# Designs tried in a protein design run: designed miniproteins, single chains, continued (2). Part 113

Each design is a single chain, and the fold is of that chain. pLDDT is the mean over its residues in the fold that is shown.

## One batch from the design tools (miniprotein)

Design m7934
Fold by ESMFold2-Fast:
Structure m7934 (fold): chain A 78 residues (1-78)
Amino acid sequence: VDALIEAVGEKHKGAPREKVEEVLDALLDELLARGVAADEARLARAVRDRDEAAAIELAERLGLDPAVVRESMAALQR
């Protein structure tokens, strides 16, 4: 999930914020439609909403490195 979030941010660095938010919303909907676990969907929402505390808590629950999640969120906000 963190790698997907980072890839979306990198791919759309030059896009206006509205476009990046549309892509993230579409990605979240697609993940939910494909039966992705609820915690992974919540992580994507937390990153979209810029809720660093929630994103880190969910990353730890998913066994992901919180530092990677922080860096991915920072990349999306650059």
Scores: mean pLDDT 61

Design m7935
Fold by ESMFold2-Fast:
Structure m7935 (fold): chain A 96 residues (1-96)
Amino acid sequence: GEIEKLKKELEELIKEMEKIIKEMLELLRNPDENAVEKAEELMKRFEEIVKEAKKILEKLRKLGAPQSEIDKYELEIGILEGIALIVYGVLKLVAS
C-alpha cells in the first residue's frame, strides 16, 4: 500500500543519511586540505535529505500510520542529526 511505499522511501533516506555520516567520519580519520569544504557539502546534502524525510513523515501521519512507528522514525532521524552535527563540529576543529 501507500504507507508501505512511503516507509520504504523513508528507510532509503535514512540509509543515505548514514552513508553521509560515514563519509564525514572517513574525512575525520584522514583529513586533507579540502576536508572542511567537503564536510560542508556533505552537511548540505544531509540537511536536504532530512527535509525530505520530514515530508514523508507528514504524509505518513496524514495516511493514519501508527504514531509509535512515526515516533520511532523521528527518534532515529534525530539521533542521526545529532551524530552528524558532532562529527561535522569535530572535523572543523581538527582540519582547521
Scores: mean pLDDT 88

Design m7936
Fold by ESMFold2-Fast:
Structure m7936 (fold): chain A 90 residues (1-90)
Amino acid sequence: DELKRLLERAEELREYVKTSEDAEELRERVIELLEEAIKALKDIDPELAQALSMALDALKANPNLSLENLKEAATKALDYAIERLKELIE
């Protein structure tokens, strides 16, 4: 249930990334989802949790990423997370 909820939120955020015009809002949403995903996954899939933690650290190190670069980074991280979450649920 928690993983399925996380998957649904990740898919919703991925769709939002395509149409987002607010870099700060997008960044905040991505960081929030990554932090929640890391906490949920640390005992279930520690390798995925570590990969997401590295993505989170990269975002925190680059607070002034352009909207285009942020969308690209977010899409890659979300696509990877979505694929792995589907494997864990299915």
Scores: mean pLDDT 83

Design m7937
Fold by ESMFold2-Fast:
Structure m7937 (fold): chain A 68 residues (1-68)
Amino acid sequence: SREEIVEEAIRRATEATLAFPDDEAFRARLQALVHELLEAYQNNASEEELRRLLEELDRVIAEGRAAA
């Protein structure tokens, strides 16, 4: 569901933030993506649009992990 995508995004962003607590730029980027996803959800974005934002979040997390 759309709600499950939002909850999954928040969970993944929170876990990534806890894994890299000293990287403020990384945390700010994750927070911005979560905010964008929440705004899209509130504006009745489709599941496809929300999944695209979740995929972008996953890419940013993967890039952060690769840089660490």
Scores: mean pLDDT 81

Design m7938
Fold by ESMFold2-Fast:
Structure m7938 (fold): chain A 92 residues (1-92)
Amino acid sequence: EAEEKIERAAELVVKTHNVPYEEALEGARKSAEAVARALQLIEKGETLSGLTPEELQEKLAEIEKEIEAMREVNPEEAEAAELILEAGKLLA
């Protein structure tokens, strides 16, 4: 379930950033929802904030590349970001 991935991402954010769980959970949920929205708009061929579907796909690819780069520097932060991206894909 998407919610399980969001909760796990929030746990990792608490450990890495030392923020309250409730704050981390809200942030992870909003981020996953934003990813889902972008994916839904790409599927419909609609624009988001002036970005075309092609530009939205490129931006998502850049985010995935940044997560991969972060995995070498901070694997827990990369895991949290990956879980949020996967949750967004499940919500879309």
Scores: mean pLDDT 76

Design m7939
Fold by ESMFold2-Fast:
Structure m7939 (fold): chain A 70 residues (1-70)
Amino acid sequence: MPSEEEAEAAGRGALEARRRNPKANAVEQLQGARDAVERLTGRPVSAGEAADALAAYLARSPELREELSR
């Protein structure tokens, strides 16, 4: 299970990708999440691990899930 810090980093990375490109699709948002988690952990992170961390973040913040969905 991703930690709270990993979930928070993934969420920030996805939001930053969306802010840099307002039309960032799910793949681009996931790449931003992955980059943020890799920076936090200091190791390569799989797309699945990044997706799990992002899902944990979105589960705790429905308003932020809305921002990333549209």
Scores: mean pLDDT 76

Design m7940
Fold by ESMFold2-Fast:
Structure m7940 (fold): chain A 60 residues (1-60)
Amino acid sequence: MEEKKRLEEIKEKLKKEAEKVGWDFEAILKRVSDEILEALVEAFEESEELKKKQEEKLKK
């Protein structure tokens, strides 16, 4: 299922962002419910799409 791969990629990006601020993302994943994590992933995905659209506007 394509959506599963997309969510995995976004989770990986979130993990890298957490590492940049010195947080252990894996520990966070174990402490929060999957439902909360999924909502965060969806919000992050939407923000990433907005960034890509903004980049296109700069080229125009």
Scores: mean pLDDT 67

Design m7941
Fold by ESMFold2-Fast:
Structure m7941 (fold): chain A 82 residues (1-82)
Amino acid sequence: AEQEILAKLNEAMERLAELGGYERVSKAMREAAGKMPASASLLEVAKANVEAAAREGEKLGYAEEARRILEEAEAAVAAAKA
């Protein structure tokens, strides 16, 4: 279950990187991950990475698509709790 959510979050990150450019999005994700506490779970880090990637997409004019990808990732995380 957790691995399936991580796979969906990784898929969302890849889609956002294609929109925002891999170098720019990868830098934003590294900065977001670096701000997470050492106690953060893999899911928490993956979620922070997706949110950072979506923000870069919004800055480049892909706001609607970035928001949709983020919402799909959030729905996958929520489904894991049910």
Scores: mean pLDDT 72

Design m7942
Fold by ESMFold2-Fast:
Structure m7942 (fold): chain A 79 residues (1-79)
Amino acid sequence: VEELLEKLFDKDIEVVEEAAKKLLLSKDKEVREKAGEKLVELYGKTKDLELKYTIISLLTEIEDKELREKIRKKLEELV
């Protein structure tokens, strides 16, 4: 889990996308929540527009409705 979370900060967008998909599909709700929070954090800190689009795409594909709403509110708080 920690190794996959670290891959979310990789320079290679394909590595980030693959790690995020694995984490967001986890059976463990806590793992899915941590992945969502890290993606929001990365979205706020990155200057890479392609990575920002990839993160938004990943977050909109979240099946967990409660997590998706929580993430939407966190994105709105990032100014």
Scores: mean pLDDT 75

Design m7943
Fold by ESMFold2-Fast:
Structure m7943 (fold): chain A 87 residues (1-87)
Amino acid sequence: APSAADQAVLREAVARARELVKPLAEEAEKALAAGDEEAAKEHLIKAAEAGLAVLEEALAQLQSPELAARVAALIAEERALVAAIKE
């Protein structure tokens, strides 16, 4: 199981990611409701990039090499998806 310290880092990261992503997701929904698909896409990309930045900060604080490897793999996978969407 992850250490209590690693669990605290991940809980803080999840809370921070929610706080950053929520307003960007709400702006994306407003853009979609207005028929502005391009603005919606930009807000969704910003939301994904904000979440990834929080995960990268958390990764630097993780003590478990196994958990760090899993988080790093998730970041790499999500970064590749964001890059594909940006094309």
Scores: mean pLDDT 83

Design m7944
Fold by ESMFold2-Fast:
Structure m7944 (fold): chain A 81 residues (1-81)
Amino acid sequence: GLKELEEKLLEVQKLLDELHEKKLKENPNLGREDVEKLWREVFENTDVPEFIKLAYEGQLSGDQALLEEAQALAEKVLASL
């Protein structure tokens, strides 16, 4: 249902917030957008833009599979740090 999809999106947001906090400890002037830009520049092969897009599309369409894919990709990005 919608609540389950919202919970999956919140899990993705939590992983992104953890990434932001980790990078903020390295540079206290970084915002979330700056962290996303750094990951795009440093990791050309990462799917950071893709999992963010999938999470957004999953929320809008109510597609749990897209949210699960987004979460899995986000977890891979965090694990590679």
Scores: mean pLDDT 60

Design m7945
Fold by ESMFold2-Fast:
Structure m7945 (fold): chain A 99 residues (1-99)
Amino acid sequence: SDVEKIVELVRALDSGAPTEEIVKLAKELGLSDRAIEAIKNKNYLLVVREIARFALEKGLVDEVIEALKGDTSPLAQYLRDILERLKNLEKKREEIKKK
């Protein structure tokens, strides 16, 4: 599943896997060329933001947050934080549209 691929990719980033392995995982998930370039440049914070955007676009935010609940690694925690903030922003946008 895409959730399992996201978890595998984030764990590869946190473990310092070889760049070629991380690129392969990102391509298998279908991440953007922007994400691939970020991996090559070792801009892992940008990679995590691109993963968060992918999860949001696919409607996987809640499933990814749940899958990473037991993960204490820095990038996994950063991804959960971004996803929780995005979820809260979506709720606020819905409230504005109803007014």
Scores: mean pLDDT 82

Design m7946
Fold by ESMFold2-Fast:
Structure m7946 (fold): chain A 72 residues (1-72)
Amino acid sequence: MLKRIAELTGLPESTVRKLIKEAGISAETALRVLEAVRLHEGRPISPEEAKRIFKMMKIGKEDGAAVRAARA
């Protein structure tokens, strides 16, 4: 799975592994999100864009918890 994500993003597998761990998501979830973004944009994902997507996945998980707490 890491190899597939590396192919989609142009990032080394070691970098992909680190980004997945930092985002607190599974490799399968990361792959699905990246494939969905690529399909939506209709173009290949750049390494820079992939890093931004991983950062957004981490923030989205964090902000989701904060928004739920604020609404409670």
Scores: mean pLDDT 71

Design m7947
Fold by ESMFold2-Fast:
Structure m7947 (fold): chain A 62 residues (1-62)
Amino acid sequence: MEELAKKALEAAKKANSAAAVAAARGELQDMGLVTPEAARAGREAASRGDAEAGLEKLEAGI
């Protein structure tokens, strides 16, 4: 399961957009691969236009 989470994060990093971070967050949370707290923090960072911070928050919660 960690490999799926890592693959989703790598895809989001390549896209380098807030929308890609939001999509990865949703998939990871729906699969139960990330904590709700990390998913929330990632969403907040991405909504402010900081895709890199959003990805870091998601990665920390896996």
Scores: mean pLDDT 72

Design m7948
Fold by ESMFold2-Fast:
Structure m7948 (fold): chain A 109 residues (1-109)
Amino acid sequence: AFKAAETVRKAILESPKFDEETGLKMAKLILESADKVKDPLARAVVEMLAADMRRYAREGDREGAAKSVGATIFTLALSGEKETAKELIRRVGELVGRPEAAEEAVKLL
């Protein structure tokens, strides 16, 4: 879980394709992932991470954005939502133009 989250965080930080629109799309993906979480506390954490992601996207805070995605992947994996985590990783990888890093992260879950 941690290694997968770190791989995705690094991919976002190193991506040439990160802007406000991309960040807001990532926030939407995080929020959609929350709906699939069975544990109410983990779901609340993912919803808060989606809100943080929207703020970081508007502020151009790529580091904060990368941390929010990584924290979401970690939370989903720890709550047993591994398939939801894999789907989030792949969709984020497509958005930031790093599908190869996304597949590496999926294998680390």
Scores: mean pLDDT 86

Design m7949
Fold by ESMFold2-Fast:
Structure m7949 (fold): chain A 70 residues (1-70)
Amino acid sequence: MPLTEIPGVGEELAKKFKELLGIETVEDLRATHFTAENRKKLGIGDELLKKIIDYMIELGVEELRRAVLG
């Protein structure tokens, strides 16, 4: 799943994730520790960070819901 699926992450920010951190997909992002240092390198403010975290939580909750409920 491309990073641009995350609300607030456009093509330019997705390129920065790939070039600076080697993260190209949402799965890559979920598998890595998103540190304060990496956030600063990308220029991500608190509002965008919240959107990223909320999206990742929603994906995890939806996956669990589907696994339990069918």
Scores: mean pLDDT 72

Design m7950
Fold by ESMFold2-Fast:
Structure m7950 (fold): chain A 86 residues (1-86)
Amino acid sequence: SKLEELLKRLNEVTKNLQEAIKQGDIEKIKESLKETIKIAEEFNKLGYKELAKVLLEAAIKKIEVLNDPALKPLLEEAKKKLKEVE
């Protein structure tokens, strides 16, 4: 199912993000966060609005904790997407 596909992608992206953070690899951190935001948007399109909100809020919190200027555009993108989840 589409839900199972998204959950698999989320699990893989979560592992990739954790590894990238451990390595301090900002480009891989950016890629994983971009993919997390895309997955959240897909959950929203399927009607899983609470999952979308939780994922976007988690991404926002992670970006804020990392406090890296390179992530500021992704912070703004995630905040914008969160406002679009009705």
Scores: mean pLDDT 88

Design m7951
Fold by ESMFold2-Fast:
Structure m7951 (fold): chain A 92 residues (1-92)
Amino acid sequence: SLEEIIAELEKLIEEIKKATTREELLELIERAIQLLLEAMKLIEDKEKILEFIGLVLRLIGLQIDLEMGADIEEIKKETIDIIERAIELLKE
């Protein structure tokens, strides 16, 4: 359900805040991608679907940046911002 996906995304934000390693953060970003893809199946509005595709692509970009040696704290902040935007779109 939509409410269950929102709850999992909110929980994921708290797990991301506590992540201390690149490996932990990569796994949490992958989980965020999977939750956003699952949320998209429940959306009927084309504009919201396109925004979600954009958020998924941004998360994939952050995984690449992390593997290329980007700062963990910077990637954590950007990942949280993307997830918060996804939650806003789902609550509209």
Scores: mean pLDDT 89

Design m7952
Fold by ESMFold2-Fast:
Structure m7952 (fold): chain A 98 residues (1-98)
Amino acid sequence: MDQVRQDLRRAIELLERAIEAARKGDVEEALNHALEALALLTRAHLDPSMPERARELAREAAEKTLEAILALRKGDVEKAIRLLEEAIELARRALEEL
């Protein structure tokens, strides 16, 4: 469980950094942080040692992060920020279920 907790905490930190970069207009930095967060969230929701509820929340966070990446690539920064904020909330809830 320590690795999963660490991955979720790191994913939340990366999502927060992605929002900060997006607000500054640094789309490339925002994409890099969001892609790293997506990888960690994907690893978390595929981990069979996680409680089912925590896995589902991590999956939803990964889906929102992917939608945010697509929005960033299209230049819809405001939509991307909202989706990243939703992903953070879902990832925090996943961490609470551990």
Scores: mean pLDDT 89

Design m7953
Fold by ESMFold2-Fast:
Structure m7953 (fold): chain A 118 residues (1-118)
Amino acid sequence: MREVKLEAPGGTVTIKEEEVGDTIYREAEASREQREAVEKLIELIGEEVKEKLAGGEVEVEYAGHTGRASVDDAVAIMRALLDEPVRVTARGPDGRVLEVELEARDGVIRVTIRESKP
């Protein structure tokens, strides 16, 4: 396991990363007071998806709705719904998959990222 720190207005978010076989797991936890840092993390993940999974497909699940979306729309939904469960699945044309789960509970916002290697 390795740790990466993301600096943002509102404080530092620590991202824990672990590689198991062909899968990379990343997890970050922040207080609701660190909302701006979580929003920045979501924006950075969106840019990563655009770079690594260009020409792929994005699906978003939130509030009982499931649909296909652009990366920018998925980022906007996650940022708007930081207090709600949201799942985003991005699939590259090479079979690479990146899944992002957002969950808020007891004053803590958790972001879980799972990436499969090609």
Scores: mean pLDDT 79

Design m7954
Fold by ESMFold2-Fast:
Structure m7954 (fold): chain A 56 residues (1-56)
Amino acid sequence: AEADYENEISQRARDAAVQARKDLLAKDPNASTEEINRAMVKAAKAAQDALDAERA
């Protein structure tokens, strides 16, 4: 489980980043690379934090 949750955290973070990119582009198809990168990083961090909180 411990080896598995590291992969799960990474998977959740990546999924959140992909979703954030899609949401941003759906709202603003001309969003800059910087805006996309910021949204993805924020979403990934939020997903990691949420997963850590949920594990309790």
Scores: mean pLDDT 75

Design m7955
Fold by ESMFold2-Fast:
Structure m7955 (fold): chain A 91 residues (1-91)
Amino acid sequence: SMIERKIEEAKNLADRAAKLVEEAWTLATSLSEQNRKMAVELATEGIYLAKKALELADEANSQGSREAALVAIHARRIMEEGRLVKEMAEE
């Protein structure tokens, strides 16, 4: 169904976002200005993908999908982690 496709796409986007934010975490506390700049770039991309995942998941959740609700929670967590990474890298 269209809902199942949206959930699958949302999961894929969230997985990609989580990987980018995880990579950003490893660089955010680096003494290297270049590494911290890379952390900001990776976290920004991760937040963007997580936001797209959230939009798709919220659409599917509005139709009563519990699975979509869990994906939305996951995407919001990734967005929050990404924001924290950006703050750490910009200090």
Scores: mean pLDDT 88

Design m7956
Fold by ESMFold2-Fast:
Structure m7956 (fold): chain A 74 residues (1-74)
Amino acid sequence: APSNAEIRAIIEEAWPSLDPAERRTLLISLASLPELEELARNKAPVEKVQELRARAEALPEEELRARAEEVLAA
């Protein structure tokens, strides 16, 4: 799996070419990553993964950005 530094570099390279919807999708994916990894470790059912995605999609961009920055800093 890529390191947080490698993920950051990929995101920085791609970011200028992304439209607002693509940027939001990327932030949702990053903000959800720690919880998604925990669900995967615990072999949680697909319903829990869908619930996590729905919660992330409901978050405002400000909260998604803060969570994504925290994930990349770890």
Scores: mean pLDDT 76

Design m7957
Fold by ESMFold2-Fast:
Structure m7957 (fold): chain A 81 residues (1-81)
Amino acid sequence: SMKEKEIEEKRKRLEQRRAEFDEQGANLDATIAQLKAESERDPERREELERKIATMQRDYDANRAFLEEQLKKEEEEIEKE
């Protein structure tokens, strides 16, 4: 039925958005690891690099929390069908 296909498309879109965000998280982890290595090699820049890491982590966590809330609302709408 058309309604079943629409539900399937919505689910696939939610899965894709989650996968894309998980990929962004993996890229962030790689960047943070690089910055940590740099902070160990350059003690004079350690505070600067640690602040950058903290800012990047906070921004990602805030964006992830927002996405999770949005996905929950969309999942609830799908379940009502």
Scores: mean pLDDT 81

Design m7958
Fold by ESMFold2-Fast:
Structure m7958 (fold): chain A 65 residues (1-65)
Amino acid sequence: GSMERELAFEKSFKQALIAMRGHVANIPQDTVDKWLAEIDAAPTKEALDEKFKKALEFIDKKEKE
């Protein structure tokens, strides 16, 4: 349905953003790959948002080092 399509779109968008920002912040590829897998496996928008925020917080912390 449309809600499933919206979740799939959000996953793709958030995966692309994490991959791009992770690369810029020099995050190890294995760490980025784990985040991408966690986002892909997220069953709901709430779970997706939590995984995405956690990855972004890690990236932000690394950018400040």
Scores: mean pLDDT 84

Design m7959
Fold by ESMFold2-Fast:
Structure m7959 (fold): chain A 73 residues (1-73)
Amino acid sequence: LSPTARAVADRLFEDIRSGELPVGTRLTVAELAERYGVGPGPVSAALRLLEKHGIVRRRRVGRTTVYEVLDPY
C-alpha cells in the first residue's frame, strides 16, 4: 500500500472498531474519499485490504459498488 492508502486503512479500521461506522453500514469509495479528504485510489486500495481481512464485504447495489461493515463474530 502507498502511505496514503495505509493511513486510510488504519483510520477506517479504527472507525469500524470504535463503532463510529457500525456493523451493516454501507460505504462507498466517494463517501470515504470525502470523509478522509483523499482521492478515490487510496480509498479503493484500503477497502480491498479490509475486504481481504474479512472486515468489510464488497456488494453491488444497482450500479453502485458498496462495502458493508461485517459483524466480527
Scores: mean pLDDT 82

Design m7960
Fold by ESMFold2-Fast:
Structure m7960 (fold): chain A 61 residues (1-61)
Amino acid sequence: SELRRRLGEVLARLLDAISADPSDQALKEVASQGFLALEDPNATDAELEELIAEGERLLAE
């Protein structure tokens, strides 16, 4: 799935950001939700798009 691939790319970038600042709880929370969504075969396209958008927003800060 293109959305799952894109979420995986966002998660890799979130992990890099968490490695740079392990105290950032917002990054950790979105990363956790993203990994759970990737493991969930019933995750909807809307849920994946929301997680991609949230991760991109945090990375743009």
Scores: mean pLDDT 85

Design m7961
Fold by ESMFold2-Fast:
Structure m7961 (fold): chain A 103 residues (1-103)
Amino acid sequence: VKERREELRKKVEELKKKYPNDAGTFFEAGKLLYQEKRYEEAFLLYEAAVEIDPDNRDALNALSFFYRLRGEFEKADEYLRQGVRGRTIKGDKKKAEEIVKEL
């Protein structure tokens, strides 16, 4: 449903304003949603993590995986190569759980 996707994107943008420098926490929240099979919401949080920190290796690798599943192999490879030069940053599990509850 178009309305649900727009609502989710709006919530993610509000969460980015609330946690402006916390890419690791957005990655952890995306991982929690992925484990619940909430793949579209997980994707949006991984995208947010990369927008906050373009060098977040874990989020870049997760986006590469999602783009590969969509058949966008060139974009997947670009994110994978960017991830090799990136770094892993620790997220906050409690904040990640709060982000998941907001969605």
Scores: mean pLDDT 82

Design m7962
Fold by ESMFold2-Fast:
Structure m7962 (fold): chain A 89 residues (1-89)
Amino acid sequence: MLTEEENDDLSKPITLVRRVELEDKGITIDGYVVRSEDADGNVFYHAVVQVRDDDGRTLDTEVSEPTTDPREAAEKAKEMVDKFVEKHL
C-alpha cells in the first residue's frame, strides 16, 4: 500500500514533510522543516533536504533561506526533494 505520511505538526523542532526512497540507488531523500526560535521568541523556519545511503551516511544536505511562514518552508522542502530526486536519477 502506498501511504504518503504527511506530518502536519509544524510546531515541532524538526518535521519530515517528504521522503523519497530510491531503492535502485540505495539512497533516501528527506525533506524537513526546521523550526527555530531566537532569544526574543521570534519563530522562523528553514527547509532542509538530506540525502542518506543505506548505512545512514549523509551524502548531501541543502538548507533554504529562513521564512516566517511554515507552509512556505514545507512547500520549499518538497520542491528541494523533487530537484534532488532528478539529480540522483
Scores: mean pLDDT 77

Design m7963
Fold by ESMFold2-Fast:
Structure m7963 (fold): chain A 82 residues (1-82)
Amino acid sequence: MEEEKRRNKIIEEAKKLYEEVKKLVDQTLSLAEKNPEIREAVKKAVDEIMKLVEEGLKNPDTAYEKAKEALERAKQLLASVE
């Protein structure tokens, strides 16, 4: 009972971070489309970030930490492509 409530709360917090990650990823991919040389490298980096998101969704106990890591990686990736 209490464990289910904690799990749902963590998932809700992680979902907020996942939405931010998704926005940053979409923005980064849009910018990378203009640069064919970096487009494939950016897609690969995006796949790694999205893997963290999927792992977080499958493992509620680590959902928040993985979402936080994905957010930081997405911010760094966006900064690298401008």
Scores: mean pLDDT 77

Design m7964
Fold by ESMFold2-Fast:
Structure m7964 (fold): chain A 73 residues (1-73)
Amino acid sequence: NAQQLAQQHIDLANEYIKKAEESVKAGKADEAIRNVLKAAQHVQDALDAGAPLEQVNELRKKIAEVYKKAKAI
């Protein structure tokens, strides 16, 4: 169902955010950016599947923060 699909995409978005943060800590800018882009795609897919806008916005904030750190490497 749509709710299960939305949750799966939220879970994947969080996983890719974590991978991006790990890449930032390792000084791997390109890897961090790739993981940020994958996280952003899953956030969009979660929204399309009916994820709450509040949760989507929180994930987007985290993605933006990690992206900013990756760009500073």
Scores: mean pLDDT 90

Design m7965
Fold by ESMFold2-Fast:
Structure m7965 (fold): chain A 92 residues (1-92)
Amino acid sequence: SLEEALEHIRKALEAAKAGDFESAVEHAKKAGEAVKQFGEESGMDKEAEKVSRELLAAILAAQAGDAERAIEHLERAKEFVEKMKEKYEEKK
């Protein structure tokens, strides 16, 4: 669900801000899995791809120990998930 994806992005942001990059990567990956599943089930694959690109960038930044870049990309991923949710509610 998109709610599950948002919760994992929130946890990834908290972890990145704390310098816990392993936890940030784990939660970003779980957010990506939730978004991909939702995109496939709802026909929103292009929107899911935009979120996945930001989550991948956040994972790479976190693996490099770059908290600022990881946070920036996680916040963009959150924005895209929120827009996916709005679009899904309007379509339904």
Scores: mean pLDDT 86

Design m7966
Fold by ESMFold2-Fast:
Structure m7966 (fold): chain A 72 residues (1-72)
Amino acid sequence: MDEEIIELLTARLRDAGLSESEAEEAARKVVELIKQGNLEGARKLLLDLGLSEPEAQLMLSEALTLRVKAER
């Protein structure tokens, strides 16, 4: 489950211009913040990486959707 979300976010961050290593590290940090319920922290991290607010919101929505699917 967490690895699927990490893979999704890594692919999105690479498309946004990050290296594979930077994207994977950032994706793991975002997933950890989501697991802690710190959605504001996850959003700020994505914005700090150069994403727009709509892009950050879309990525968070996709990650949360994958978590909900894994609960079923």
Scores: mean pLDDT 78

Design m7967
Fold by ESMFold2-Fast:
Structure m7967 (fold): chain A 130 residues (1-130)
Amino acid sequence: MLQKGISELSLEELRELAKERNEIIAKDNDSEESRDALYEIAAIAGLLLDRGNIEEAMEIIKDALLASTNLNQKLGLLLGLLRMLGKDELAEEMKEKLKNAKTEEEKREILREMLKALGFSEEEIEEILK
C-alpha cells in the first residue's frame, strides 16, 4: 500500500516500488494486478524522466520488460515510454503498425523496432524477446 503519492518519493523509494511491481508482473503476466503494476512502472519511469533521471528510468523499464512474458504488455509499455520521451510521431507509427499486425512474429518485429529506437543494445533486445 502506498502511504505517499509517487511524486513525493525519493529515487531509492521509486526503485524499491518498481522492484515490488516487477515481482507482481513476474508472478502472473495475465492478471489485472500485473496490468496495474505495468501502469505504475510507466508512471514511475515518467516521473524519473521528468526529474532528469533518464538512466534510472530506462533501467526500471528494462527490468519490467524482462519480468513480463506478455508480448502485448511489453508493446503497451514501450508505446507509453516513446510518448514520455517526446517521440510521439514514432509512437503513432508503431501504433498504426500494431493495428495491421496479424501474427505474434509481426508484433515481435514491432517490439524490436521500438527497442532499437530507444537505444537498447542487440543483447538486451534478444533477452527481452525471449
Scores: mean pLDDT 79

Design m7968
Fold by ESMFold2-Fast:
Structure m7968 (fold): chain A 69 residues (1-69)
Amino acid sequence: SESDKVTPDNVSDAVARLARRSAEHGIPLPRFQGYLDNDPENQQKAVESVRRAIDELDRRLEELRRRLG
């Protein structure tokens, strides 16, 4: 899945894609923890948070597709 591909090296690109997909479908951007420093613990938490946000968006998109036909 898309979330499985998120790493510290590509988290900013993953966030940009998440924001674009969210806006494209008119779905509120799922909440996630931003990466703001070089602390490995904070970086890991940010990556995990973004992965969960991607999964949440995918779930909402699937629900929208089923509802709209």
Scores: mean pLDDT 74

